# Designs tried in a protein design run: designed miniproteins, single chains, continued (2). Part 23

Each design is a single chain, and the fold is of that chain. pLDDT is the mean over its residues in the fold that is shown.

## One batch from the design tools (miniprotein)

Design m4771
Fold by ESMFold2-Fast:
Structure m4771 (fold): chain A 92 residues (1-92)
Amino acid sequence: MPEIPEAPKASEISRALALMVVGVLKAHGLTILDSEILENSEETKEFYEKVGKPGGIIIEADLENNTTYVYVVLTEDTVLKLTVSPAIESQL
């Protein structure tokens, strides 16, 4: 049988990262309020440009509404958006 000398697909890595992110958020007592797939929008293209490749994660805290938005870049045209509560304090 011919061996396929190819690394795991970026989409498979992105899916694994999305599942890990959901698991980590739940393990830390965060509630997932909403989960949606964003496709073929200006926002998805901007996120892909920002991370430069599939598999990037962007976290945006909304302290006023006590929520956190987690974006997982799956492909150049597809981003998983998670809305979670409470807001995550990000200290840089």
Scores: mean pLDDT 68

Design m4772
Fold by ESMFold2-Fast:
Structure m4772 (fold): chain A 110 residues (1-110)
Amino acid sequence: SKLEKTIEEGKEAVKKLEEAKKAGDKKAEADALVKLGDAYFELALILEDPNSPYVKQAERLYKEALKIYEELGDKKGIAEVLRNLGKVYEYKGELEKAKELYEKADELLK
C-alpha cells in the first residue's frame, strides 16, 4: 500500500541519515533529510490534515536540509528543498509563501 511504502521509505531515510552523520558526509545528510521530510509530508497527505505534527516535522527536516545545502553552495539541493517547502506551505494554505519559495527555486537554476 502507499502507507506501507511511505513508512518503509521513511525508515530507509533514517538509516541513511544516521550513516551520513557517522561518516561526516554533509551532502548525504542533507539528501537523507529531504527524503525523510518527503516521507513525513506524504504521511500528512494520507491523513488529510494540514495541521498534523507530520507537516511540522516535514517543514523542520526540509529547513535543516536547506541550511546544509546553503553551507555547501549546492544550488540544485537548495532549489529542490525550496520546492518541497513550497508544497508544504501550499498544503498549509500559505499560498503567498509557497509562491515566493517556488519563484526563488526557479531563479537559482537559471
Scores: mean pLDDT 90

Design m4773
Fold by ESMFold2-Fast:
Structure m4773 (fold): chain A 74 residues (1-74)
Amino acid sequence: KVPQEELDAETLIALAEMARAIVKLDYERGVISKEAYEKAMKLLDEAIKSAREGNLDEAQKKIQEALRLMDEAA
């Protein structure tokens, strides 16, 4: 099971991939602009890369930045 205080790389990758699906859906529904979509997708791609490289703190930060961007764009 995933620790409550820490997320492993597999969990962070899964969260980022789920967030990418949500970002795509929001863009298709017209909730966010193309610019916000592209920026959020780039942040999530960077988060997945960081998680795969073992940089879990950076991955988590990038996921949080993407989610905040989507909240501000809606």
Scores: mean pLDDT 78

Design m4774
Fold by ESMFold2-Fast:
Structure m4774 (fold): chain A 84 residues (1-84)
Amino acid sequence: SVDEYADKIIKAVREKNIDELIKTLREIPDSEFDAVLEKVKEKDVYTYSFLEYLASLFNDRSKEAIIRALEALKKVKPPWLKEE
């Protein structure tokens, strides 16, 4: 469900588990992605802000662009994902 995907995203971000975040994003149907993002925004503004930042890196808010940003960031492990 949209709620379950939102909770998985929030958990992955809070645990700084980039692999689990990428996996969860890939599992979300494209048709549900916008609804999941709105639910994340309602539940955890920090996680939503992080996803918006990822979208800004490619100037593309699609699920595929966010996944690409995460794969790129996995190599550099930026502070907002690596350290608390």
Scores: mean pLDDT 78

Design m4775
Fold by ESMFold2-Fast:
Structure m4775 (fold): chain A 78 residues (1-78)
Amino acid sequence: ADERLREALRLVEEISKALGLSEEQLEALKERVRRLLEEDPSLPAVVAVTLAIAEALEEGVISLEQHLKAVGLLLEKQ
C-alpha cells in the first residue's frame, strides 16, 4: 500500500548517505517526501524526491551544492 513511499524514502536515505547529510537534513527530506506522496500518491518516487529536494533548497535546509549533487545521483538512477 506504500510501495512508492518506501522507494522514495530509500532514495532519500541513499542520497543522504552519499552527500553526508545531517540527521536533521535527512528527517526534513523524509517529512517532505511523506507529505508530497500523501497529497498525491500517483507521483513517481523519483519525482517526489526531486520535489522534496527542491523545497529543502528553497527553505535553506540544504545547500545549492548538495541540491546539484542530489539531482545528479537521481539522474544516474534513471
Scores: mean pLDDT 82

Design m4776
Fold by ESMFold2-Fast:
Structure m4776 (fold): chain A 71 residues (1-71)
Amino acid sequence: SPLAEAQQRAQQVLDGYQGKADGIRLIGLNTYEALKDDPRAEEILQQYLEEADQVLQDGEAQAQAILDAAA
């Protein structure tokens, strides 16, 4: 059905953005470990976590647009 196809596309979008967010999070954690003695290490980690959260929000918005177009 068109709705089932839209749900599949929405999930593929979510999976793609989740992968991007996981990658950003991993880079942030590795950067934090490398900078453990830098007083800005926590702030830098939080910036990467915020970027990952924004990527997930963008993915949710794109997935919702696909579902809304199929409704």
Scores: mean pLDDT 89

Design m4777
Fold by ESMFold2-Fast:
Structure m4777 (fold): chain A 78 residues (1-78)
Amino acid sequence: MREELVAFARELAARAGLDEETVARILAVLDRLVAQGVPREAILALIRAMAGVDPEEAQRTLAALGVEGLDIEAPAPP
């Protein structure tokens, strides 16, 4: 599963122009969903939505679905 998530995230980076840092943050959110026991089908649906749309629309869709507390964490400043 994690390998599939990484592959999807990198494909999004290549197609949507996302940088590796943003991809890593998205993976962190997905890892939390797995840890929280969110159904695999729901996680895959989110990945597919991100792959098919711009990052902005993907974030807006996640917000509309009520994905709060599972937000992409900003790394601590140096």
Scores: mean pLDDT 57

Design m4778
Fold by ESMFold2-Fast:
Structure m4778 (fold): chain A 74 residues (1-74)
Amino acid sequence: SAEEEAKIALIKEFVESSDASEERKKALYLALMEVAPDLSLEQLKELIERLKPLLNKLSPEEIRAKTFEIAKEL
């Protein structure tokens, strides 16, 4: 669907534009792709905004955990 395509494009653009390590980018991409089906496009945008300031402060494991934590709160 157009919404599914928009979500994938948003995730790819966010991950690819981030100045994070490849290990962090991989963890971020996988976590976002896993939670995206259960979120609206608006909720996914909110999740991304909350993750932006944390990317270079968290380990890959912590990025995964924080992504799931925030997604549950949306």
Scores: mean pLDDT 86

Design m4779
Fold by ESMFold2-Fast:
Structure m4779 (fold): chain A 56 residues (1-56)
Amino acid sequence: NPAQATAREIILKDPGKYSVDEVYDLVAKKLGLTGVPGLGGPLRRDVEKVYNELEG
């Protein structure tokens, strides 16, 4: 999953540096926002899952 892979890369490079909201924004930016940001929360859920696994 590209969203989960990108979230892991961001978090593992700088653990504890970003909030889940900031990780979400960075993932959306890296994926080019060519998908609609905030669409029903699928991207948000993928990012939150990874964030909670690594920072939770």
Scores: mean pLDDT 73

Design m4780
Fold by ESMFold2-Fast:
Structure m4780 (fold): chain A 81 residues (1-81)
Amino acid sequence: KIEKIKEEVKKGVKVVAEALKDEFPVDPEEVAERSAEIVADYVEKGLVEEAIKTLEEAKKLAEDLPEAVKAFERAIELLKE
């Protein structure tokens, strides 16, 4: 359950990091793993609304990247179940 949320967050963040790679040379895999752990930590602490808000903001910032938007939407749907 939490693992699926982490996987979708990782997919979305990785797409964003790869798209911005030339402007912000960070390791896409490292940033994706870190972001997934942050969302998982919110869920474990019962801060589901904060997790959803964070993903909605990420989706808005990634609006030009349809694969990232879809991944964040899937993570939000899993959080609402």
Scores: mean pLDDT 78

Design m4781
Fold by ESMFold2-Fast:
Structure m4781 (fold): chain A 88 residues (1-88)
Amino acid sequence: SVEEKMEEFRREFTDLASRYLSPAQVQELNSLLDQIENAKTEEELVKIFNELMRKLAEALDQENVDPLEQTKILMRLMALFTEILLEL
């Protein structure tokens, strides 16, 4: 279900963010994550998701996370989000 896939996305996002980012950075990204859950259209959902991924990439770069690790993190989250879109 969409709800189960959204929960899995939030869980994996939170786990990854907590491993690499400061509590302050996690809090900022959580505001966008909440906006994803409140999105009313697929277009709005995709727009907010792209902003979340952009800000996550910037935060990972600021924390000097290895470029290959950054790519793997972003690809994993993209894969999970694609599963959500396919259930809509």
Scores: mean pLDDT 85

Design m4782
Fold by ESMFold2-Fast:
Structure m4782 (fold): chain A 97 residues (1-97)
Amino acid sequence: SIRELLVQAIDLLHQAVVEAKKAGNKEALRAAQEALSHAFNALLALEQGDLDSAIQHVQEAIRAAREAARLGEGEVRRLAEQAARLLQQALAQLQQQ
């Protein structure tokens, strides 16, 4: 489900935030936090039935997650890339509604 994809992406982005903090990569940390915030807002919008807002927040979360992957290394990159893939799947399903 769209909800399950968003919840999984949120978990991966939270892990990316933790790993970016451990690595001391401030730029990747900021991007991962931005992605996490948008993914959470997308979930809230979905629960409220606001599909347009959910789509916008997923698009912003994908952008920020890709930025975190670009700026990050190792686990940060891997987690952010996985989150971006799940968010892309969620976006495709939202656009079919």
Scores: mean pLDDT 92

Design m4783
Fold by ESMFold2-Fast:
Structure m4783 (fold): chain A 71 residues (1-71)
Amino acid sequence: AASLSAKILQALDIAINTLGLSGLTAADLAAALGVSAASVSATLNSLIAQGLVSSSKTAAGNTIYKLTAKG
């Protein structure tokens, strides 16, 4: 079975490279993967620490997450 980290990286890859989105929120990932937003946020923090994911703020103040060159 794929880890939550692997599922998040796959979802971000599809959203950015297939759907042309700028990134996904933690809520978008939680809904897509059927997990809690808290679990997604904890895993995203780990992925950011690993350099696989970056975060940015939108003009509306939402945090979106993107793949890095390593992810």
Scores: mean pLDDT 78

Design m4784
Fold by ESMFold2-Fast:
Structure m4784 (fold): chain A 67 residues (1-67)
Amino acid sequence: DAYVQAGEAALAAGDRAAAMVHYGRALEVDPSNARALRGLAALYEQMGDLESAAAYREAAETGVLPA
């Protein structure tokens, strides 16, 4: 959807704050949106937060948000 596309564009541009907002909105529309969850995983990986990145990658595969 438009939010996932905007998040992917922001992440590619290095705008982590915008990417976080757009992926967050995608998850408000569909909490199980695997593309948005993978986008958040990539965002956390770019920030060096490998633990959060792993959690969101698992959430994308299982459809369950990290606690």
Scores: mean pLDDT 78

Design m4785
Fold by ESMFold2-Fast:
Structure m4785 (fold): chain A 98 residues (1-98)
Amino acid sequence: ALREAAERAAEAAGAQAAARLGKPPEEVERAGEAGREIARETDDPLLARVRAVVTGANLDREAALAATLEEVRRLAEELRERDPVTAEILLEAVEALE
């Protein structure tokens, strides 16, 4: 279940990064597929999500940064129930970088 969850998270992260750039649905799907493949070859789920976001943003630095900040915000929301202190710090860091 953990690997499947990591694959789905990376798929969603990559697809959302592509969608944020206004890419067509076909490219959004390809970014999602690339994210899943990255998760399969990346042991760390957080690193897999970040790599998927960068790939979905097609290595555009500004878009990759914006998409990464949004992914960190989502990670913080997921952590809110399990580690509220870390979640709060991540949200403050995202606000400081914006």
Scores: mean pLDDT 75

Design m4786
Fold by ESMFold2-Fast:
Structure m4786 (fold): chain A 78 residues (1-78)
Amino acid sequence: SSKEETLALARLAVLAGEAYVMKTIAKQKDAPQDLMDQIDEVFSLIEQAKKETDVSKRMQLLDQAQVLSDEVHKRLLE
């Protein structure tokens, strides 16, 4: 539905913004390569979600990206 599509696009925009902020902080902290690789994986999941036409599968990709993003954010705060 258009409501589900709007929600997915809103989640995508927020998650992309959060990922860009995390990458900026990681660069400023001279974060280890494994953390940078995890951030790149978040961006990869976001790009897959952008290209996904099935709303349910898009939401699953966004859920996966959010979980990984939360793990990266926790590591950056340590």
Scores: mean pLDDT 85

Design m4787
Fold by ESMFold2-Fast:
Structure m4787 (fold): chain A 80 residues (1-80)
Amino acid sequence: MEEYRELLIKALEAAKAGDVEKAAEYGAELGRLVAEKAGASEEEKEEAIEKGREIGEETGKALAKDPELAEEAIAEARAL
C-alpha cells in the first residue's frame, strides 16, 4: 500500500502542477505496480501500464483545470 499511495500522490501532485506528462508516467507506474501485485502475465502488465498512462493523462488534464479538486484527491490519497 505505501508504494501505491506514494506513486498516487506523486501523480496527483504532478497533475495539479499541470505536468500532464509526469502524471501519465506515474499513472503507468501505478498500473505496473497493481499488475505486479496481482501476479499478472506480461501481456496483462503491458495493458495495465498503457491503461495507467491513459488514466494519468486524462486525470492530469482534468486536475490542471481544477486545483481544488486536485487538493481533495491528494488528501484522499494520503488517507489510504
Scores: mean pLDDT 81

Design m4788
Fold by ESMFold2-Fast:
Structure m4788 (fold): chain A 83 residues (1-83)
Amino acid sequence: KAEELRKKLDKLLKEIEEARKKGDYMTEGILKVAVRKTAKQLAEAGDKESALKYYTKMKEDAEKRGDTKMAEELEKEIEKIKK
C-alpha cells in the first residue's frame, strides 16, 4: 500500500511539472490537491517519513513561488503528521 502511494506521488509530481511547462495552472492546481491527499494517505498507511518528505518539497516549492497561503497550509499538515 505505502509503495503504491509513493509511486502515485512520483507520477503526480511529474504531471505537475508537465502542466507547469504548458502554463496550465488549473490542471497544476488540481494535481497539487491530489498530491496533498495522496501524501496524507501515505502518512495514514504508516509511512510518515516519506509523507513528510513530499509535504516539505511542496512547501519549499510554494515558498519559492511566493505562495505564502499554500506554504502555511502545508506547514499545518506537516505539524499534524508529526503528532
Scores: mean pLDDT 79

Design m4789
Fold by ESMFold2-Fast:
Structure m4789 (fold): chain A 90 residues (1-90)
Amino acid sequence: SSSRAAELLRQLEAAARRGDADEVRRLSTQLASLGDPDAGRRAAELAERYFETHPDSSMEILRSLGLVRDPEVAAHATGRALRAIGRLIE
């Protein structure tokens, strides 16, 4: 399972880096299904890293992981990304 999480994170980073929001959504959903909080934190860091260049992809990561509902995991997202998600769930 940890090896699967690492592989999904590698694929997710590649998709996020190129701004492929559809692929990011699919990979983030698969990663979320593993229930691995460490992988969730690393995915939140990817959302933070690429938020300025690819905000749609970054928001897909945060939404798929339910990070807005978990303050510990959400702490790894940028304040800007968290504000964007807050706007979406109004």
Scores: mean pLDDT 71

Design m4790
Fold by ESMFold2-Fast:
Structure m4790 (fold): chain A 72 residues (1-72)
Amino acid sequence: MKERILELVEEGMRMRGGEMTEEDREKLLEELAKLSEEEQEMVLFALELKLQDPSITSAEVQAAWDARLAAR
Protein backbone atom coordinates (compact mmCIF):
# COMPACT_ATOMS: atom_id res chain seq x y z
CA MET A 1 0.00 0.00 0.00
CA LYS A 2 1.27 3.50 -0.78
CA GLU A 3 2.81 5.14 2.33
CA ARG A 4 0.61 8.25 1.95
CA ILE A 5 -2.55 6.09 1.80
CA LEU A 6 -1.48 4.20 4.95
CA GLU A 7 -0.79 7.51 6.76
CA LEU A 8 -4.23 8.89 5.84
CA VAL A 9 -5.94 5.66 6.98
CA GLU A 10 -4.16 5.89 10.37
CA GLU A 11 -5.19 9.58 10.70
CA GLY A 12 -8.80 8.65 9.79
CA MET A 13 -8.82 6.00 12.54
CA ARG A 14 -7.51 8.57 15.06
CA MET A 15 -10.24 11.03 13.98
CA ARG A 16 -12.91 8.37 14.61
CA GLY A 17 -11.36 7.62 18.04
CA GLY A 18 -11.89 11.26 19.06
CA GLU A 19 -8.13 11.75 19.55
CA MET A 20 -7.81 14.36 16.79
CA THR A 21 -8.07 18.14 17.18
CA GLU A 22 -10.30 20.19 14.85
CA GLU A 23 -7.15 21.61 13.16
CA ASP A 24 -5.77 18.09 12.50
CA ARG A 25 -9.19 17.02 11.16
CA GLU A 26 -9.22 19.94 8.69
CA LYS A 27 -5.68 19.03 7.56
CA LEU A 28 -6.76 15.40 7.02
CA LEU A 29 -9.74 16.49 4.89
CA GLU A 30 -7.48 18.78 2.79
CA GLU A 31 -5.03 15.89 2.20
CA LEU A 32 -7.90 13.55 1.22
CA ALA A 33 -9.15 16.18 -1.28
CA LYS A 34 -5.70 16.16 -2.96
CA LEU A 35 -5.94 12.42 -3.71
CA SER A 36 -7.15 10.92 -6.98
CA GLU A 37 -10.61 9.30 -7.03
CA GLU A 38 -8.99 5.82 -6.97
CA GLU A 39 -6.75 6.75 -4.01
CA GLN A 40 -9.78 8.15 -2.12
CA GLU A 41 -11.59 4.83 -2.75
CA MET A 42 -8.52 2.96 -1.42
CA VAL A 43 -8.49 5.06 1.79
CA LEU A 44 -12.23 4.47 2.37
CA PHE A 45 -11.84 0.73 1.65
CA ALA A 46 -8.91 0.47 4.10
CA LEU A 47 -10.84 2.41 6.78
CA GLU A 48 -13.84 0.05 6.37
CA LEU A 49 -11.56 -2.99 6.85
CA LYS A 50 -9.88 -1.39 9.90
CA LEU A 51 -13.31 -0.67 11.43
CA GLN A 52 -14.32 -4.33 11.02
CA ASP A 53 -10.97 -5.66 12.33
CA PRO A 54 -8.70 -3.07 14.02
CA SER A 55 -5.87 -5.67 14.18
CA ILE A 56 -5.72 -6.05 10.37
CA THR A 57 -2.22 -5.36 8.98
CA SER A 58 -1.29 -3.03 6.10
CA ALA A 59 -0.22 -6.13 4.12
CA GLU A 60 -3.69 -7.70 4.58
CA VAL A 61 -5.37 -4.43 3.51
CA GLN A 62 -3.12 -4.30 0.41
CA ALA A 63 -3.95 -7.95 -0.41
CA ALA A 64 -7.69 -7.25 -0.10
CA TRP A 65 -7.38 -4.17 -2.34
CA ASP A 66 -5.37 -6.15 -4.93
CA ALA A 67 -8.07 -8.87 -4.87
CA ARG A 68 -10.74 -6.20 -5.46
CA LEU A 69 -8.83 -4.87 -8.50
CA ALA A 70 -8.28 -8.43 -9.86
CA ALA A 71 -12.06 -9.10 -9.69
CA ARG A 72 -12.71 -6.59 -12.52
Scores: mean pLDDT 73

Design m4791
Fold by ESMFold2-Fast:
Structure m4791 (fold): chain A 74 residues (1-74)
Amino acid sequence: SLEEELEELLEELEELASEELVKRVKQALTMPASQVDTALFRIFAEHSPSLSQEEANRLARLLARLGELKKKLE
């Protein structure tokens, strides 16, 4: 289900990222679908400078998929 995929992606995010980043992503996902992309972009922009290129690429893909799933759920 979409809910199971969302939970699995959040679990992967928790392994990759700090608790603060995960909390901010979860908060962004409670926003209306129209605002989620902007919120996730800001989170990525704030945190990507502290990451390696590989970590930043993985984070970008996880956030993109989370945003897509949120839009499909609502």
Scores: mean pLDDT 80

Design m4792
Fold by ESMFold2-Fast:
Structure m4792 (fold): chain A 61 residues (1-61)
Amino acid sequence: SSLRQQAKQLAEQAAQAYLAGDWDKASQLLQQAFDLLNSIPGVSPAEAAAELVKTFTQALK
């Protein structure tokens, strides 16, 4: 599966953790999602951060 799809799942899990009040878990999952996105050749840290923020905020609904 795509690293982008894995990062999306982690960001969605982070949103669920955040809504449950588990901010430590949410932070760890967001860091893992960022690391995956930033590991993709050609993806800048800024692009990784923007994609992560978009996915996380959409998952919060």
Scores: mean pLDDT 85

Design m4793
Fold by ESMFold2-Fast:
Structure m4793 (fold): chain A 80 residues (1-80)
Amino acid sequence: SPLRELAIKLTVTAITVAGAVFDADYKTSSKEELEELIRISEEQIKELERIAKEVGEDLSDFIKKMQEKIEEVREKVEKM
């Protein structure tokens, strides 16, 4: 069903975003690699918000945590 497919996509997207932003390595990654990580992660957060709204799930705490981690990565990149 479309709702089940969206729920699966929501879970996969959430795991992917969490892995990417929490595993960011500021010492071994280039500035360009971290900027691309930020760009992709921000796009995935927007998609996650859209799907969560459609399936009726409240992911506000998770999304806020991911956004805070993305901002941490951005601040580190600006200092490189």
Scores: mean pLDDT 75

Design m4794
Fold by ESMFold2-Fast:
Structure m4794 (fold): chain A 63 residues (1-63)
Amino acid sequence: PLTEALELAGKAARELLERKASEEEVRERMKQVADEAVRLGLSPDLAEALAKWVEREILRELA
């Protein structure tokens, strides 16, 4: 559950950073990551926290 969610988030982060995605694209993708993490067995709160943390790091890197 957590390891799979971290791998999913990491893959999304790499793709977004490589494409130099817009802020809107980053937010949209990370919402999808949070939803998928819940399907993988993470609690909604933990999935949202993980996605928001990764979103913040991506946006910081792109700035």
Scores: mean pLDDT 82

Design m4795
Fold by ESMFold2-Fast:
Structure m4795 (fold): chain A 62 residues (1-62)
Amino acid sequence: RAAALVERMKAALRDIVANGGPLSEAEAEAGIALLDSRAPGEPGPADVRSGENSLAAAVPAP
């Protein structure tokens, strides 16, 4: 799952650049390199669990 998440994030960065988003091609490449270097293999799922809390909080917030 972690490897799939990293691949999805790389695809998202490329998609943002392709859509003419706020990221330049160089920034996207730097981000992809950071993702690959930071997680050579499978990173821990701790960050993913933090994301779940954000989803729950977002729904009932205002």
Scores: mean pLDDT 62

Design m4796
Fold by ESMFold2-Fast:
Structure m4796 (fold): chain A 89 residues (1-89)
Amino acid sequence: SKEVEISILEFMLEQTKQIKELVEQGKDEEAKRNLASMVAFVRHEASKLDPESAAKILALMDEVEALLKAGKYDEAIELIERELERLKK
């Protein structure tokens, strides 16, 4: 459902901001654990969606993970915010 997609994206946004904060504090191992937990949660919640919506959320999660691993925290945040805006319209 649209509500489940929005909830997943809001969770991804909050977790991505927390990961950025942890890295800024030098807590790299905690940031890495938070990323793994976010990926696991998103994959679990995506299982509640239809296959098309699940595929879109999982593709977005893969892109966010790639950006975070590249140290592109603000780009990851912007990507999630744009998708949230698009879904809420």
Scores: mean pLDDT 88

Design m4797
Fold by ESMFold2-Fast:
Structure m4797 (fold): chain A 78 residues (1-78)
Amino acid sequence: MTLEELEKAILEEFERLKKNKDYAGLYNLLQSLRELGYDDLAEKIEKNLDEEEKKKVKEAGEKLEKENKELAERLAKE
């Protein structure tokens, strides 16, 4: 896959997640892109979000991290 085809596929996935209001999925996508070094692409995607959507993505990320910690703690106690 070319870099151009990869960017297109990522943008299509972003639009799908945005349409479905999957803010946790959007958070995971942006985090994964930054971890892989695609910071420019992550910023390009973020520019397609308004301030309210950016806030919801951040809130979903915080909730997901908290839920993951609580789940890990419960599994460790079982």
Scores: mean pLDDT 78

Design m4798
Fold by ESMFold2-Fast:
Structure m4798 (fold): chain A 87 residues (1-87)
Amino acid sequence: SKREEIIRTITYLIRMLPAMGDELKAPEEVVEELREILRRIKEAIKNEDKEKLEEEAKKLGISASEFYKLALDLEAAEAYIRELLRK
């Protein structure tokens, strides 16, 4: 299902965050904050908590709907996270 694909993408991004942070020389605090946001988004999707998903997606600068579209495209999702780390 699309939900399972999205959860897989988020799980992958969480696992790759430390390596991406090191590559891009992002501060550890930025990496940790993104990891916690992605973890909370993953739980919101598992719990079908639309309000919580919207709250957490806003912290990434996007809507819940935009996050869903992004997370169905692994390359686009990774590119977006890399841009957040370059801040």
Scores: mean pLDDT 87

Design m4799
Fold by ESMFold2-Fast:
Structure m4799 (fold): chain A 102 residues (1-102)
Amino acid sequence: DIAEQVLFILKLVAEFGVKLYELEQNLNNEELKKKAEELLEEVRKKLEEKGIPESAIEATLEYLENIIKNKKYVVGLGLKYLLEGITSPEALKIMREGANAS
């Protein structure tokens, strides 16, 4: 299911960004870079174990590397809150009703 794969990728991206944001508050730049590389390897492994296509894995890792390069770790917090919102009972009800209105 492509929708399930996309949601799994978005959750991993959100978790990655949240972890890096928390680490940025407590670590120097060299330590943060090392931890970011460890987290990228963890993300690759999880995507491979889930059976995500290699093209989607590479796209995901490139996106995460750009977050590291540009220090935009707060993007992960935004994705976390967005995912919490769109997976809430109220958001799911609105999406279901919207689909049925078409």
Scores: mean pLDDT 70

Design m4800
Fold by ESMFold2-Fast:
Structure m4800 (fold): chain A 61 residues (1-61)
Amino acid sequence: MFDVDAALADAKRLVELLKAGKDPTAEAEAVAKKYNISVEAVNAAVEAIGLGDEEAARAYL
């Protein structure tokens, strides 16, 4: 069973890394592998969260 809330929480952590000036690439790849989704989906969700659109982020995951 896919836990979209857990995936969303991990994506929110990637947004925090970006705000801290860190490169989230390796952690985004780890999140994609953990939930068996594409890195593109993780990156789209991170961008949506950064824009304040959590519903769009959930749709990408």
Scores: mean pLDDT 80

Design m4801
Fold by ESMFold2-Fast:
Structure m4801 (fold): chain A 69 residues (1-69)
Amino acid sequence: MPSEEEIREAAKEIAKQLNLPFTDELYELVKKKAEQIAAKFPHASKEDLLRFAKFEASYEIQKKQLAAQ
């Protein structure tokens, strides 16, 4: 599993890419996605887990933005 610091940095990268503030909600979202991916792919590398967690978190945020607009 990625460390809390690595998950936090991944959340900060998403915030920068989507022009959003870094929030506890964003951190928890990335953490949740990383845990879900780790459960499905127990042999996945830390780097792959973070990459897919970032992708899934970004996708969920974009869906919420679309639903709100």
Scores: mean pLDDT 80

Design m4802
Fold by ESMFold2-Fast:
Structure m4802 (fold): chain A 80 residues (1-80)
Amino acid sequence: MATLERLAAAEGVPVPSDAERAAIAARAVASFRARLPDLTDEQLRAYLAKLDELLALLADDPHVVAALREMRAAIEARLA
């Protein structure tokens, strides 16, 4: 809820529809995946810890949860 809504509000956009939220989440995942090859294992572990914290805090937003889970899986695959 909070992170995507704050980003939308900062851009002067009204609260987005479910489809718009899904698109924002998908873009965030794609942007994160593009950075993965340039991140160190230490940075990836730090991101993993932050994603676990965000998943606990933002569990009420299905689009955010899906995006964070995809980012987490991408980090785990990269560290394997």
Scores: mean pLDDT 72

Design m4803
Fold by ESMFold2-Fast:
Structure m4803 (fold): chain A 70 residues (1-70)
Amino acid sequence: SAEREQLLAALNFALSQLISLLEQDPSYADLVEEVRALLAKAPSFSPEEIKKLTQQVLQLAQQVAQQILQ
């Protein structure tokens, strides 16, 4: 459905942004691999799983950005 495609696109964008942020620090290399694995699995998720994961990814991205800026 169009709604699912939009949700998946939003999740893929959020995950890609998190990867770009984490790649700035080599200490996050293992976490980057885990995030890339989630990106690959994203098409198999339900709309509710996509919404929940997108919120969690955005929260993590905000926390990582705050640590880098401090």
Scores: mean pLDDT 79

Design m4804
Fold by ESMFold2-Fast:
Structure m4804 (fold): chain A 81 residues (1-81)
Amino acid sequence: SPLEEFQRALREMEEAITDPRKLAAARRALTRLASAAQAAGWSEEEIFRLLTELARLALEHRDDPYEAFEARLEAWVAERE
């Protein structure tokens, strides 16, 4: 699901910021996220916003990025009903 792939992508992005060897894993996670969102019927604009917000959360959130990210993604999924 987009939620599961988004949570994975956030984690992999945060790891890649501190360890460049993780860049390949982060890229794969982002690709999986985009594919899952597209399969779920998200538009290109929605996917772009999703990826932009992921990058913002990975860089700015220090306490619990997963929790903050999950709340945002759940809101976006609800908007797609």
Scores: mean pLDDT 69

Design m4805
Fold by ESMFold2-Fast:
Structure m4805 (fold): chain A 92 residues (1-92)
Amino acid sequence: MKPSDELIEELFKLLDTDGDGKVSTAQVVSAIVATGLFSEEEAIELVEKADKDKDGYLDYEEFKELVLELEKIFGLEFLPKLKKIVKESLES
């Protein structure tokens, strides 16, 4: 019933290529930079802040918190754009 929640879950699944329930901070930084909305430095800072245990990975809850903060900064267009970029990178 909340489209943002469904989009976040689908994005996490697309980035979790090995199915271990975690996504690397490097994968998330790369995806954010690929949207063209943030610099590499800005993306690194945001993702490192979301990595609360500093293990180099984001679980689903950390990833969801990060994505919701990015949507708040850029607006509702952020999630659809990120999903498009991630899908395009996988089909190449």
Scores: mean pLDDT 75

Design m4806
Fold by ESMFold2-Fast:
Structure m4806 (fold): chain A 94 residues (1-94)
Amino acid sequence: LREKAEELLREAEELIKRYHESHSPAEAEEALRQFTGYAIVLLSEALGETSLSEEARAEARAAAERLEATYEELPEELKEAVEHVKRAAELLKE
């Protein structure tokens, strides 16, 4: 199960790289920031991580909330990356 979660995370990384390659840094920055925050919140909760500072958790949570609010407007590559992170987090809870 952990190996499958790691595979999903690698697939998400590939989708992010593809998105970055096809967009200028300025255009990609906000979407990538939102995705990173979402991934941090979801994965740290699944793994029971407590090593993040309260400030880092607050910033990640704010980014995750922005991603959720704009999810339908996200490029397909980022939507697929989000779905892979969600599935990986569910597997890591096992």
Scores: mean pLDDT 71

